# Designed miniproteins, single chains, continued (2), part 97

Each design is a single chain, and the fold is of that chain. pLDDT is the mean over its residues in the fold that is shown.

## One batch from the design tools (miniprotein)

Design m7357
Fold by ESMFold2-Fast:
Structure m7357 (fold): chain A 66 residues (1-66)
Amino acid sequence: SREEILEKLKELGAEEAAKIAEELPDEYLQSARNAVEAAAKNNMPPYVITQVMKKILEEAKEELEK
């Protein structure tokens, strides 16, 4: 769920990434979840997690604005 993704991002110290993820449409929540899981497994630093979430949001905006 969206809430679970946001909680996991905050647990990883990526509060800015959580704010970005909150703006994602439901269709992109699976991409966000996969990114969070990969971040945890690879010990990704919070600023990198934020960059990944920003990229996902930009891709979502591009798709929706077509």
Scores: mean pLDDT 81

Design m7358
Fold by ESMFold2-Fast:
Structure m7358 (fold): chain A 81 residues (1-81)
Amino acid sequence: SENLEIAREQFEKLGIDVTEEEIRAMSNEELMELILAEEFAKKYNIPLEQARALLRELSALTEAPEVNSLEEALAVLQAML
């Protein structure tokens, strides 16, 4: 599926070892949170837990438009960072 392929490619780029079964078990929201948190942590050289907290704060300050795909959601959220 499209979401599986996108998530797998992003995890590979980030150096995260995640199985296809694990990706299939995750919701789109969980996939977006994990990918963005890992990218944010890497970009700013901070711990993953701190990156997750900061992303939640940023999401509270701005509204993301309704999106139909993981790819569109990631593009919007990355533009907010």
Scores: mean pLDDT 66

Design m7359
Fold by ESMFold2-Fast:
Structure m7359 (fold): chain A 92 residues (1-92)
Amino acid sequence: SEEERELERKFLPKAKEAARLLIEGKYEEAFRLLYEMAKEAGTAQLSEEEFEKLVKKFLEELTEEKKKEIQEKARKELEELEELERKIKEEE
């Protein structure tokens, strides 16, 4: 999966940044970054307007419990991305 490794290498820094933004509670910036990555990868299913509406709704409905869940998931994601980066460097 050469193509998978090239995609991972290209998006890894942006994915790590998105995870850090989520940990910091910067949800709008994190979701924007993830959306732009999805557009570049050709996996974006939402229009720009649909994306903005979903982010607004998400922020309006965001509870303290949901914030904790997101931060915990983002920390795990960051750890997994750092491990992936390490494996990519060891294979090259």
Scores: mean pLDDT 79

Design m7360
Fold by ESMFold2-Fast:
Structure m7360 (fold): chain A 84 residues (1-84)
Amino acid sequence: SAEPSIEEVLERIDELIEKIKNGERNFSELEQGLLDQAIALYIKELEEKEGRTFSREERLKLKEEILKDPEKQIKALELLKKKL
């Protein structure tokens, strides 16, 4: 299979951001993967900002909070775009 280009990945992130803005909650496996990567990166940036490593329980609570908040999901995806 052809490796996706950076531009194709960025376009998929933008499409996912628009879906979230439109109140969509049913995502493809690929879109779920992008959101999971974005959340993991967002949590890592919070750890760096606080100067500490979060416990597994703290990471799970943060992930649950982000998954309930479309604005936080969009912020996480925007951060992922900046790091590509």
Scores: mean pLDDT 84

Design m7361
Fold by ESMFold2-Fast:
Structure m7361 (fold): chain A 89 residues (1-89)
Amino acid sequence: SIIEELEEMVKKGASVEEIVDFAVEKGIISQEQKEEILKLYKSLDNVDFTVNAGLLIGVPVSRVLELAKQAPNMSKSELLARLLKTRLE
């Protein structure tokens, strides 16, 4: 499944760039959303990245805010993967 592939990528230390490329290939996000996420990744801290990327890809506000509380303890790759998994559930 796509979720299992995302979890395997994170376990293997995949970068934000690799996860975003995978998400476009699988049709989870658009090419435009990929480009915006990469700009957010380079400019924002973990909390602001989680909020802005989550809202951009259409994750519900309540789910974004719950993940943002945990964001300081996670990598941006892990945060992005969790946002993408929420979109697939």
Scores: mean pLDDT 88

Design m7362
Fold by ESMFold2-Fast:
Structure m7362 (fold): chain A 69 residues (1-69)
Amino acid sequence: STEEKKKKAVEEGLRVFEEELARGVAPRDAYLRAAQKAIEVGEKLGLSDEEIHEVVTEVVRRINERLAA
């Protein structure tokens, strides 16, 4: 389903964020790499531009919550 595809793209972006932080990449750069990965996965899964925008918005929201904790 479209919802499962969006969820997979978000989860892949967040996974990259945590992996990049663990490698010692600065939070800003890890953030950009996470967003790029979410877009790539969304495109590969055939999500529309509007659906990819929703995916990126959710990745941004969750990273901001993670960094505020």
Scores: mean pLDDT 88

Design m7363
Fold by ESMFold2-Fast:
Structure m7363 (fold): chain A 91 residues (1-91)
Amino acid sequence: SDLEKGEEELRKAGESEDPSEGNGLASRGLSYFGRAGYSAEEALERALELVTSPHVQEGIRAALKNVREGITRDVGEKLREIGDELDKELA
């Protein structure tokens, strides 16, 4: 599904050694979430439900606030960071 593809791309973004590649993968993950009917806000809300780490939750909440206020710059960077932390928690 597009949701599963989005989650896979976010995990790959977290595993990327190149920040440019990681940002590209995070943007692809966001695109797949959009195709699945999820907005950036909805994708971040779902990520917040999956993550138990307080530091990662704080980062997701900050990204959610920015998206809700129409501040979308650095959203790809934030999604990459979230992907990195999710990979650590799921390992």
Scores: mean pLDDT 61

Design m7364
Fold by ESMFold2-Fast:
Structure m7364 (fold): chain A 71 residues (1-71)
Amino acid sequence: SEEVRRELERARSLLDIAKELYKQGKTEQAKFVLEAAIEEAERVISRGDPETRKEAQRLLDEAKKLLEEIE
């Protein structure tokens, strides 16, 4: 659905913001935004069509890897 697609776009934007914060050394803020991106991506996976779910899964994988790197 269009709403699920918009949520995926939001999750992607949050991941980009988290990456930028991490590059600036704002580690705590980056982690907070990453957690939000993960939650949005998980919602898309639960509600999306197969194509949208695959995109969300890739984003979730990337966000979790970055979170592990920060920790």
Scores: mean pLDDT 86

Design m7365
Fold by ESMFold2-Fast:
Structure m7365 (fold): chain A 62 residues (1-62)
Amino acid sequence: SMSEEYRRAREEIRRAAERAKPVLGEEAAQQVFDEAMALLDAGAPPEEALRHADRLGARLAT
């Protein structure tokens, strides 16, 4: 269901942020989390929020 897809996306975003902490630092990891979760809360599709997290994380890593 859509509800399950959103729950799964939130879990993936949380895991991505936790994985990012030791690489990007706390502030950058928090930014990835906050921005991706804000998209999800605003009703963006789960895959869009996850793509944003991946792209932002990659940008902050370089």
Scores: mean pLDDT 83

Design m7366
Fold by ESMFold2-Fast:
Structure m7366 (fold): chain A 70 residues (1-70)
Amino acid sequence: FQFSDDDRRRMAQIIRDGQYVDMMNLPSWSPMMQDHIKKFKKQGVPSSILFGKVVSSTFDHMMEEGEKAM
């Protein structure tokens, strides 16, 4: 998944504001979650932990990209 510089600036602003839940409201959230779901399913991640792993990985990746723009 590719982020634009505009997406990174928006993520950085969310980090500065401390309202981390707003990451889930960005347009990039849903398509990135879909990519992680497909990836982890192909890797054989059990359904019992799939959702938690997808959410955590998506959030962590967006935080990492936002921090690079700070």
Scores: mean pLDDT 80

Design m7367
Fold by ESMFold2-Fast:
Structure m7367 (fold): chain A 107 residues (1-107)
Amino acid sequence: KDVEKEVKEINTMTEEAVKMIQSGAVDPVELMKKVVPVLLKYLKHKSPVVRQAAAEALGELAVAAGPSVTPLVESEIVPALKEVLEKDPSPSVRLAAATALGKIAKV
């Protein structure tokens, strides 16, 4: 299965996006508008390992981007993570969604 490749893509994209946000090199809102749709697709992936990585990535990016992305987080990220928390059959994926939501709630 290609899950290792997809997880690596998610992790690499997340690490690069966080570094760009922290360096001030990009507008966090514009970067999130490009990255979030990709992660939302992975959040619907058939593999629980890929869905877990996507949930973790969404939480990390929302925290790194800070309050400027709150409207995007509330409209796109929080509803998607809540759906995963309530409906995902994998306990590890639900835990990742809960952890991400907990981190987002503090920002």
Scores: mean pLDDT 84

Design m7368
Fold by ESMFold2-Fast:
Structure m7368 (fold): chain A 88 residues (1-88)
Amino acid sequence: SLDRELLAKAEEAFKGGNYKEAMRLILEQLDREKLSPEEIKVNLKSIKTFFENLGLGKAVEALDEVLRERLKSETDPARKAAIQEVLD
């Protein structure tokens, strides 16, 4: 789930065309929620599908880019697998 203030900041970033910053803010919120790997996968897939359905290809590309950067620093094998499933 997303915090209301963090959602507002992400919305401002989207309005400014800064999709990469918006996706970083969304991922920061998910990190703070202490989600399981399965919950992370479900949430990220839902976000990706939402933007795909809106035709926001730049937002989808920004999400994939932020996820690839996260994958480089992730140490938990189950979370790595969850992120990779979203990128596949």
Scores: mean pLDDT 80

Design m7369
Fold by ESMFold2-Fast:
Structure m7369 (fold): chain A 89 residues (1-89)
Amino acid sequence: EVDELIKEFEENPSKEKGERLAEALEAAVKAKDFEAAVKLAAAILKASKTLPPSVVFESEVLLGMLRIRAAVLEDEFIREVLDAAEARV
């Protein structure tokens, strides 16, 4: 499911698919699904370098909020997810 979402977004990016990535990342973080969260965060980070803001806006907002949450709440799970995602990009 997560791999298919990322593949569909990378092959034919759209605002709707970017919003689906944001929804999937939030769900993965809530579920403590480390591998899914890392894959989704890495895909968003890669897309933010190449795609227009209209396509990645919701995903980038969520990623920014997760960074703030990790720093303020000292959330080790989110910190580890973000570190691993950055290492993949």
Scores: mean pLDDT 82

Design m7370
Fold by ESMFold2-Fast:
Structure m7370 (fold): chain A 75 residues (1-75)
Amino acid sequence: HMAEELLRKAEELLSKPTVSKEDEDEILNIMKTLIDNGYYDEAIRIAKMILDSPKVSEEAKQKAKELLERIEVTR
């Protein structure tokens, strides 16, 4: 349930017409929480949404890439 709720929240934030710095920080925090709890597939889905979004900053995309690297090192 937690992983589904976090995924839905991230998807909701990314569906907004404008993604603010606060929204980006929240999405990245959701991704980090999923990784810390071993929900790697859900974290990867959020990362793909971030990287594919034209509304997200390059800074936030770089942070998402760094979080993805942590998953690959752990697996």
Scores: mean pLDDT 82

Design m7371
Fold by ESMFold2-Fast:
Structure m7371 (fold): chain A 86 residues (1-86)
Amino acid sequence: MLEEEKEEAAEYARELAEEVLEENREVVEEAAKEAGMSVEEVEERAIERAVEMAKKMVEAGVPVEEVKKKLEETREQDIRAGRELR
């Protein structure tokens, strides 16, 4: 079942990363310019990083439910920080 848990956590991480990237498109575009990459490449790398992190947490013995909760908390912190600093 470890592979199924990794896949579930990875899929959830991918969905959250896609939403965060969509909300922060201007920042993503600026990062792409700085790195000399396309926006699509920056987005793919960010998603891959989130997926890898989620899989590593499951491998470390963190339950999928806990991984999902941590990913959601990270998203909320990022959105909250951006909104309050505006």
Scores: mean pLDDT 73

Design m7372
Fold by ESMFold2-Fast:
Structure m7372 (fold): chain A 89 residues (1-89)
Amino acid sequence: MSAEEKQRLALLQRAEELIAEAIRLETDPAFVAEVQQQLQAAGQHYGQTGDVDALIARLIAIVRDAIARSTDPEVVALLREALALLEQA
């Protein structure tokens, strides 16, 4: 694995940690369940294909939708930080 591939995976891992923290703070259980299902589907697709670019694109779409739907400024701040990391990966 190259240094660049290691860096991309580190950015992905940090983004996933921020998303998990945002999910813990979110109070809408239906919204949390929907986002968790979308994240599971993205991870499952990556497990089948190994396509990191497709995973990043799916996570960006999920995070952008979550930012638009969330009303909690702390949740939005964590999701925006995760989005910035995903866009760098």
Scores: mean pLDDT 83

Design m7373
Fold by ESMFold2-Fast:
Structure m7373 (fold): chain A 79 residues (1-79)
Amino acid sequence: MLTKVTATITVVGPSGTYTLLAIDPETAKVLKSETVTLDQGSHTITVEVDAEPGKRIGLVVKDADGVVVGSALGTAEPL
């Protein structure tokens, strides 16, 4: 079912365009991938994913070179 995941991620790097991935930590499956524009620093990010409420979801931010610049864990909540 559709759920939302909210997590705070600190981005280490210049302001710009990044790739945001929502990942199932049990299977390492990518549940969602999107392009985001982020400034350096702390950001609260909300992503909609098809997951069960209460499931833990990893959020990973990658730069244009594929380097991970931020990550966090969130919990899937009902919409």
Scores: mean pLDDT 80

Design m7374
Fold by ESMFold2-Fast:
Structure m7374 (fold): chain A 81 residues (1-81)
Amino acid sequence: SMEEELLKEVEKELEETEKELKKAIDNRASLDEIVSIIEKTAKRIKELLEKYKASEEVKEKVEQMFLRLYAETMAAYDAAK
């Protein structure tokens, strides 16, 4: 289904972002650089939701996935200090 294709593309985008964020944290990137990576991903996800004309239910699922990545990234950044 289009919903399954959208969720798969979102998962792939989030996985690539997680790898980029981990590499940035390992390389002692600034908080501003970490936030910039997250903001670029948020924009790409928004474009995917618009392209696929995502339902409100799918948008809610994607928002929860994104918030989880954000929380895990901030925790990893703090632990790396």
Scores: mean pLDDT 86

Design m7375
Fold by ESMFold2-Fast:
Formats: sequence, C-alpha cells, structure tokens
Structure m7375 (fold): chain A 100 residues (1-100)
Amino acid sequence: STVDMVIQIMNGVGTTLSNYGSTYNDPNVQQLSQNIGDVTSQMQTSSPNTMINLLNQSLDSINSVQTSQQGNGNQQVSDVVGFASSQIQSSISMLQSYIS
C-alpha cells in the first residue's frame, strides 16, 4: 500500500542519516536521525492525515539542520540532508494523492 511504501521510505531515510551521522560524527545529523526514527515509529499507528502532519514536522527539523549547515557544513552533510528532504517531500505528495 501507499502507507507501507511511505513507512519503508522513512525507515530508509532514518538509516541513511544514522549511518552518515555515525560515520562523520555529526551531532546535528545524529539528532535528526533520532527524530526521524521517532516520527517513523509514530507513523506505524497513525492515520494518513496524521502521517502528513508528522512528515511536515520532519521537514521543519531538516530545514533547521540545513540552516545550521549554511557556510559551516561539509558538502556531504548538505547532500544527505537534501536527500532526506526530497524523500520526505515525495512521501507527503504520495499520501496527499492517496487521501484525495
């Protein structure tokens, strides 16, 4: 289902951020990974409308990390955070189409 696909995407995002944060010892990415994991866990028992709200909260967290990396971050941090943002935006679009 669309819901299962979105949960799978979010698990992948969380894993990618966790691996990156551990490899490069980046506390902002490590914290973001934890936040994404918590959101993904909540999504497993949520309605599609609640999932969209949780995904929008995740985008706010990503925007905070992107802002903190402007002028101070490694290009690879920008790339992995951009990947996460893209996947979450795609997931929101999928859920919006599913409930429409």
Scores: mean pLDDT 82

Design m7376
Fold by ESMFold2-Fast:
Structure m7376 (fold): chain A 80 residues (1-80)
Amino acid sequence: SMEEKIEELYKQLLEETDLEKAEELLEEITRLLVEKYPEKRDEIQLIARKALEKLKEVDPNDFEKRREIIEEMYKKLEEI
């Protein structure tokens, strides 16, 4: 299902240390969420953009902080 695919991409994103690949995974997650909730496009894109900006500010080796940002983002996306 689309929900299972989003969950799988989210799991990949949690473990991704390369910022470019993380951005690609996040773009795919947001594309699928927008397909499911087209009326929430701007909100979904804003949540994802804010998460990406935070990821850019964090040391790429700080796996704990990166995980927190991604988990918080996903929690907000689930509330849509």
Scores: mean pLDDT 85

Design m7377
Fold by ESMFold2-Fast:
Parts: structure tokens; sequence; C-alpha cells
Structure m7377 (fold): chain A 86 residues (1-86)
């Protein structure tokens, strides 16, 4: 399932830099589709990346940052699936 794929991805991430890199890749992948809806999703992912980076800088426990990143990536994956089905 999509949840299981995201959970596996999150479990493989060992550092804040890796976490932010995954968000950057997701934003780039969304933008590469070239539709206004995918561009909007890419901007949402960039804003989420900035928020997570601020949390990391503030000393938020990594497991809390990872949990928020998981929710962001899961929402993005579901949105991409919806746009593909339309």
Amino acid sequence: SMDEQIDALMASIESADELLFVLDVAAADARSQGTPEHEALAEELRRARARLEAMIAAGTPFEEVRAQAREVLLRAARRIAELKAA
C-alpha cells in the first residue's frame, strides 16, 4: 500500500539532510509533470520542506520531524494518484 511504501521510505532515513532531500526530490518530481496542479503541489512540498527545516534548526526531536514528513509525503503521494486518475 502507499502507507507501507512511505513507512519503508521513512524508516530508511537516518538524518535530517536525507529527510529534506526526499522532500526536494518529491517537489521536483511533482513539478516535472508540468500541470498547474502539480506545480501547486510542488510549492506545497517546498513550503513543508521549509517548515521541517525550521523544526530541525529549533531542535525538534527527529522522530517528530520524521512523523510530520511522513504525513506530508503521504498526502503528496495520494494527490499525485488523484491527478493521474483524472
Scores: mean pLDDT 86

Design m7378
Fold by ESMFold2-Fast:
Structure m7378 (fold): chain A 90 residues (1-90)
Amino acid sequence: MSPAEARARAERALAAAREALKEYLAAKAAGADGTTLAAAALNVIGNALDAVLAGRAAGPEAGRALGEEAAKIIEAIGGDAELMVEFGAS
């Protein structure tokens, strides 16, 4: 995969993660059950992880910026601190 293709893929994954985060926050505000919230959180995490992995292939500067945005998205779901450590997010 070329760096340009990797960047485009990472940007698409990041956009998908942002949309998944909106769905998660909407479900949480609506009082959705734990199973629904867990499924929505997994969609956020999966897309954010794809953005990090594809971003690394895009180059160091782009990879860092995309990784930081992905980490912020994961933080926004208020998840388990240990899960954040596993993905290398702060």
Scores: mean pLDDT 74

Design m7379
Fold by ESMFold2-Fast:
Structure m7379 (fold): chain A 77 residues (1-77)
Amino acid sequence: AALAEQARQLERQAIDLDSTSGLYLMSSSANRIAAKNSSPEEGKKLEEEAKKNEELARRYDEQGAALAAQAAALRAQ
């Protein structure tokens, strides 16, 4: 059915966004660990990059969750 195909497409997009979010969270974690072992100046830059990556991860996670919810609604019909 067309609705099942639409749901599958949205689910694939949601998975891609979730994977992207995960990569940004991993980068953020690595930057925070590196910041603790860096000079104060370098550590500040790494912490700023970590915050930026956490914000990007949050946005992608929210987008993925919205698409997953849309897919679930289509499947519930």
Scores: mean pLDDT 88

Design m7380
Fold by ESMFold2-Fast:
Structure m7380 (fold): chain A 73 residues (1-73)
Amino acid sequence: MKPDDVEIDIALAEIEVAVLRSIAEQTGNEKLKEAADKAERLVDEARSVAGTDPQKARELIEEARKLIEEALK
């Protein structure tokens, strides 16, 4: 069930990116916008490789979450 675990992580990261993007658009916060854009690219890449390399997808999601964490600080 390793692919299912990655799918949950990807779905949660997609929600986190969408929330950050919404906040960035409403507030004009440049750092949140940059973090949302960068995290979205990592999540998109994770989605594309999740079926073939779930481990790489997980690593990409971890990178995306770190960017989100740093932006919220």
Scores: mean pLDDT 81

Design m7381
Fold by ESMFold2-Fast:
Structure m7381 (fold): chain A 83 residues (1-83)
Amino acid sequence: RELYDAIYGPFRRGRALLEEALATGDLAKLEEAIALLQRSLAAVQGLIDTAAAVGGEVDPVLYDLLAEVQALLAEAAAWRAAA
């Protein structure tokens, strides 16, 4: 429960801030969104690495979440580079 909140909390907040930044052109919100999404990325990657290290199969939902976080970060980085 708390582990999911630690991963999905920053992800949900980062996504919401990215949507607000895109709507308003607020670069400060964009940087906060990137920081939160990077926290989510590190947490998801850590879980994947830990599961792999114990010789278990990684839950496919973690790869789906990893891909979504990476896509949002790529979108944010591209928009920041264009600004």
Scores: mean pLDDT 78

Design m7382
Fold by ESMFold2-Fast:
Structure m7382 (fold): chain A 98 residues (1-98)
Amino acid sequence: SAARRAAADALAAEGMAAVSRAVAYAKQAETNFKNGDYEGALKNAELAIAYAERARALADELRTRYGMDGVAAFLRAEAEAVKERAEAIKKEVEEKLK
């Protein structure tokens, strides 16, 4: 139905927005790390991880509720890539704080 398609499209847009926020926070974490702001880098890396996990949850809902396997797979891949990037920054920050 048109209503079902609109709901699925809105959920996909929310997932894409979550990925965009995760990317922005990961970039900020990298900038903080380069500037020696390890506390800021850790905070922004953790926010990037949180938004990546939200994008993954939204991808799972797109698959399970709407059968949008292709869009879900794309969002999961993007979320996983940003999460790995943010986790790498977090690890480097934790090594600097020892």
Scores: mean pLDDT 91

Design m7383
Fold by ESMFold2-Fast:
Structure m7383 (fold): chain A 68 residues (1-68)
Amino acid sequence: MELIEVEMSEAERERLIARGQELTKDHPELQARLDEAVAKGASPLDLAVLEIAAATYRVIDEREKEKK
């Protein structure tokens, strides 16, 4: 069978991009990086790393907001 690591379906790619966009709503710099990666045809691994980075920033942001 073909590995998803080599063959990422359009649906899987769109799903990663959608999640990245949701997670980066509060961080325009991360959104710009995601957009650049998508435009340049970044590898699936690069997209996954951006999603993880965005999720991490989201957690940090939530903690800072908890002060209020």
Scores: mean pLDDT 65

Design m7384
Fold by ESMFold2-Fast:
Structure m7384 (fold): chain A 100 residues (1-100)
Amino acid sequence: MVDLSMSEEEVKELVEELIKLLDSDDELLVLEAILTAQMIAPKLSKEEIQEFVNKLLSRLEKFSPELQREAFSFLISVEDKLSEELKKKVQEAMEKEAAS
């Protein structure tokens, strides 16, 4: 469970652990990482969001269609915190999956 009273340092460490969970072959752990990131997103800096999003996009092709939908839901929810370059990468990823 995430404690909403966490310090900036604790949030940064949590983000690092969530990014590591995205490398898991266990889709349940990846899903928990995405859902946790979504819950704490208001506390994350733009840089922390962008780091998580970059890792998520790099893993997207390994995900099941169900997990990809959760990933896209997260990406849309944090779009306003993304750089123009990352927004473009998210759009391209969504278009690629829709075309496949």
Scores: mean pLDDT 78

Design m7385
Fold by ESMFold2-Fast:
Structure m7385 (fold): chain A 85 residues (1-85)
Amino acid sequence: SILDEIRRLVDELRELAKTLDPDNQRQVLDFARWVLSQAEVSTDEKLRQWILDELRRIYQLLKEDIDQALQAIGDFQRRLFSLLS
């Protein structure tokens, strides 16, 4: 299911976060907890698919450019809050 794919990717984000400095690790772990919570409470499969696609993009950015990844996390949170309002 989409939710199971999100859970697997969140676990991968948590593992990747362990390789980051403490401040970046905290930001990524906080994001991982928050996004999983949003995906689990949502019954909208289109919203879950969008979350999964954004997480895949953020995961790739975390491996390539941490500053772009943190900006993408902020942009994602703002867009999700807008969609839920």
Scores: mean pLDDT 85

Design m7386
Fold by ESMFold2-Fast:
Structure m7386 (fold): chain A 62 residues (1-62)
Amino acid sequence: SSQQISQLQQQISELNKELEELKDQLNKETDPKKKSILQAKITVIESEISYYQSLLQKLQQS
């Protein structure tokens, strides 16, 4: 539905903002352990974005 599409687009937008903030933190970080933690968080957010993008594509194809 149009409402579900709009909600997914909003969630993807919010996750992309979080992703940019984490990537900015990673670029400024010098501690290898903290870099590893930030990279793990980035991977989780990227996976969530991919999941919502997949749902969005299914709804748009229907």
Scores: mean pLDDT 88

Design m7387
Fold by ESMFold2-Fast:
Structure m7387 (fold): chain A 88 residues (1-88)
Amino acid sequence: MSPLERVREALEGFIRELRRLEGVWGDLSPEEQAELLESSKTLMRMLIEQIRDVTGDSERAQTFLERVDQVRTLSELLGVAEELLRWL
């Protein structure tokens, strides 16, 4: 598996986990929702940094990092992750 294929697979796995989280989201407290959103954003930033290292495209990676910083909901984070996957 190439480094690019590995990173794409990791991002696909992350998207699956966000979708599972969406399924239980309404059963969580506002505090749990905020904590899980922030931890998911942190994991997303780590994936973007790995994508930057694999692709060498620092400018595009920076654009996605800025988009993650603007995310306020799980659905918005999922949308950014799906757009990032379309780049790969």
Scores: mean pLDDT 88

Design m7388
Fold by ESMFold2-Fast:
Structure m7388 (fold): chain A 90 residues (1-90)
Amino acid sequence: SEPRTIEIVLPEGASASEIAAKVAAAALLTMSPDTENDTVILKDSEGNVLAVARNGVVEYSQALLDLMRKSDAPNVDETVAAMEARNAAL
């Protein structure tokens, strides 16, 4: 059977905590045996891909990194650097 694609959409103006929660939800959704080959795509309200999750692995897009830099998180530079390092390790 064809693997499923599940889409999660971030609301416009999402806070850092809302972004983190949706990224975590995408990762958790792909960690179930029932979703072993499914892809979860996190998008913004304009349809830009922010993250792609499969089998508990999340790949962050440049759009998500840019969104995090503009967020209300107190340690955005450290958070984004960690996300960039994570992507580079894929």
Scores: mean pLDDT 78

Design m7389
Fold by ESMFold2-Fast:
Structure m7389 (fold): chain A 82 residues (1-82)
Amino acid sequence: MLELLDEAEKLRAEAQRLIEQGKYREAAELYIKAGELYEKARLPVAAAEMYHNAGLAYRKAGEKEKARKAGGLSMDLWSKAP
């Protein structure tokens, strides 16, 4: 759905701005939301990229467990990509 893609792209752009500001935890949370929207839109590669970026941002924020979970979501989606 176009609305899901538009919202996901908006969240992705906002997350990137937060990374540039050093707000890694907040950026990671937005990347997770964008990934969820890409999954609903049936775009597993885009979702996996968002979860991967969330994992990197959580690592920079020092949130090791959340980073591992996000990385796991990314890997799971790559394994399920058509």
Scores: mean pLDDT 83

Design m7390
Fold by ESMFold2-Fast:
Parts: C-alpha cells; sequence; structure tokens
Structure m7390 (fold): chain A 65 residues (1-65)
C-alpha cells in the first residue's frame, strides 16, 4: 500500500545520502496521512526491510517534526 511505498522511499533517501529535510518530509506525510506515531513508523520501517539503524534514524527525525 501507499504507506509501504513511502517507507521504502525513506530507505532509498537514507541509502542515497538524502538530506534530513527530505527524509522528514516523507515521514511527516506518513504521520499526517496515516496517523502513524513514531513507534508505528519504527515497526513499519523494519517490516519493509530497513536496518535497525535506519529505523532509529526515522524515529529520531519524526520526533523533530
Amino acid sequence: GRAVELAKKVIELINNGGSNEDIKKVIKQMMDEFGLNPGEIYRLMLSVGATPAQAILAVQLAFTL
């Protein structure tokens, strides 16, 4: 679904050295459109193949929104 596609986009941005600003925009979209909290972002990131370090980065950026 679209939430999975956005989570995969976060992984792609991290792997390609994307800016924290660009990553935060995608995370904000996931949180706003799907009502996901940071803990749910962490679980979703892991479910789409993110490493624990990538999932932790996504959560840290979510708390800075």
Scores: mean pLDDT 86

Design m7391
Fold by ESMFold2-Fast:
Structure m7391 (fold): chain A 80 residues (1-80)
Amino acid sequence: MTVEEIEEKLSELVDKNASDEEKAEAAERLIKEAEKLPEEDRKKVARLLVTFLDALIKTSKDEEVKKRLEELKKRAEELL
């Protein structure tokens, strides 16, 4: 998956009428794809993922989903 494909998928998730659990699952898949990228591309995607996950954490109403999102954000930050 390319940087542009990840950016497009993140944009779709922002506007998508999906549950926070579905968005968390999609974000986890994008983190795994980012881990396969060269260092500079990985860092660019990681910044976008951190921003997305931070926004989702702030709007999530489910404490268990929020904890999962916080763990995913930490994993994305480790890619920087």
Scores: mean pLDDT 80

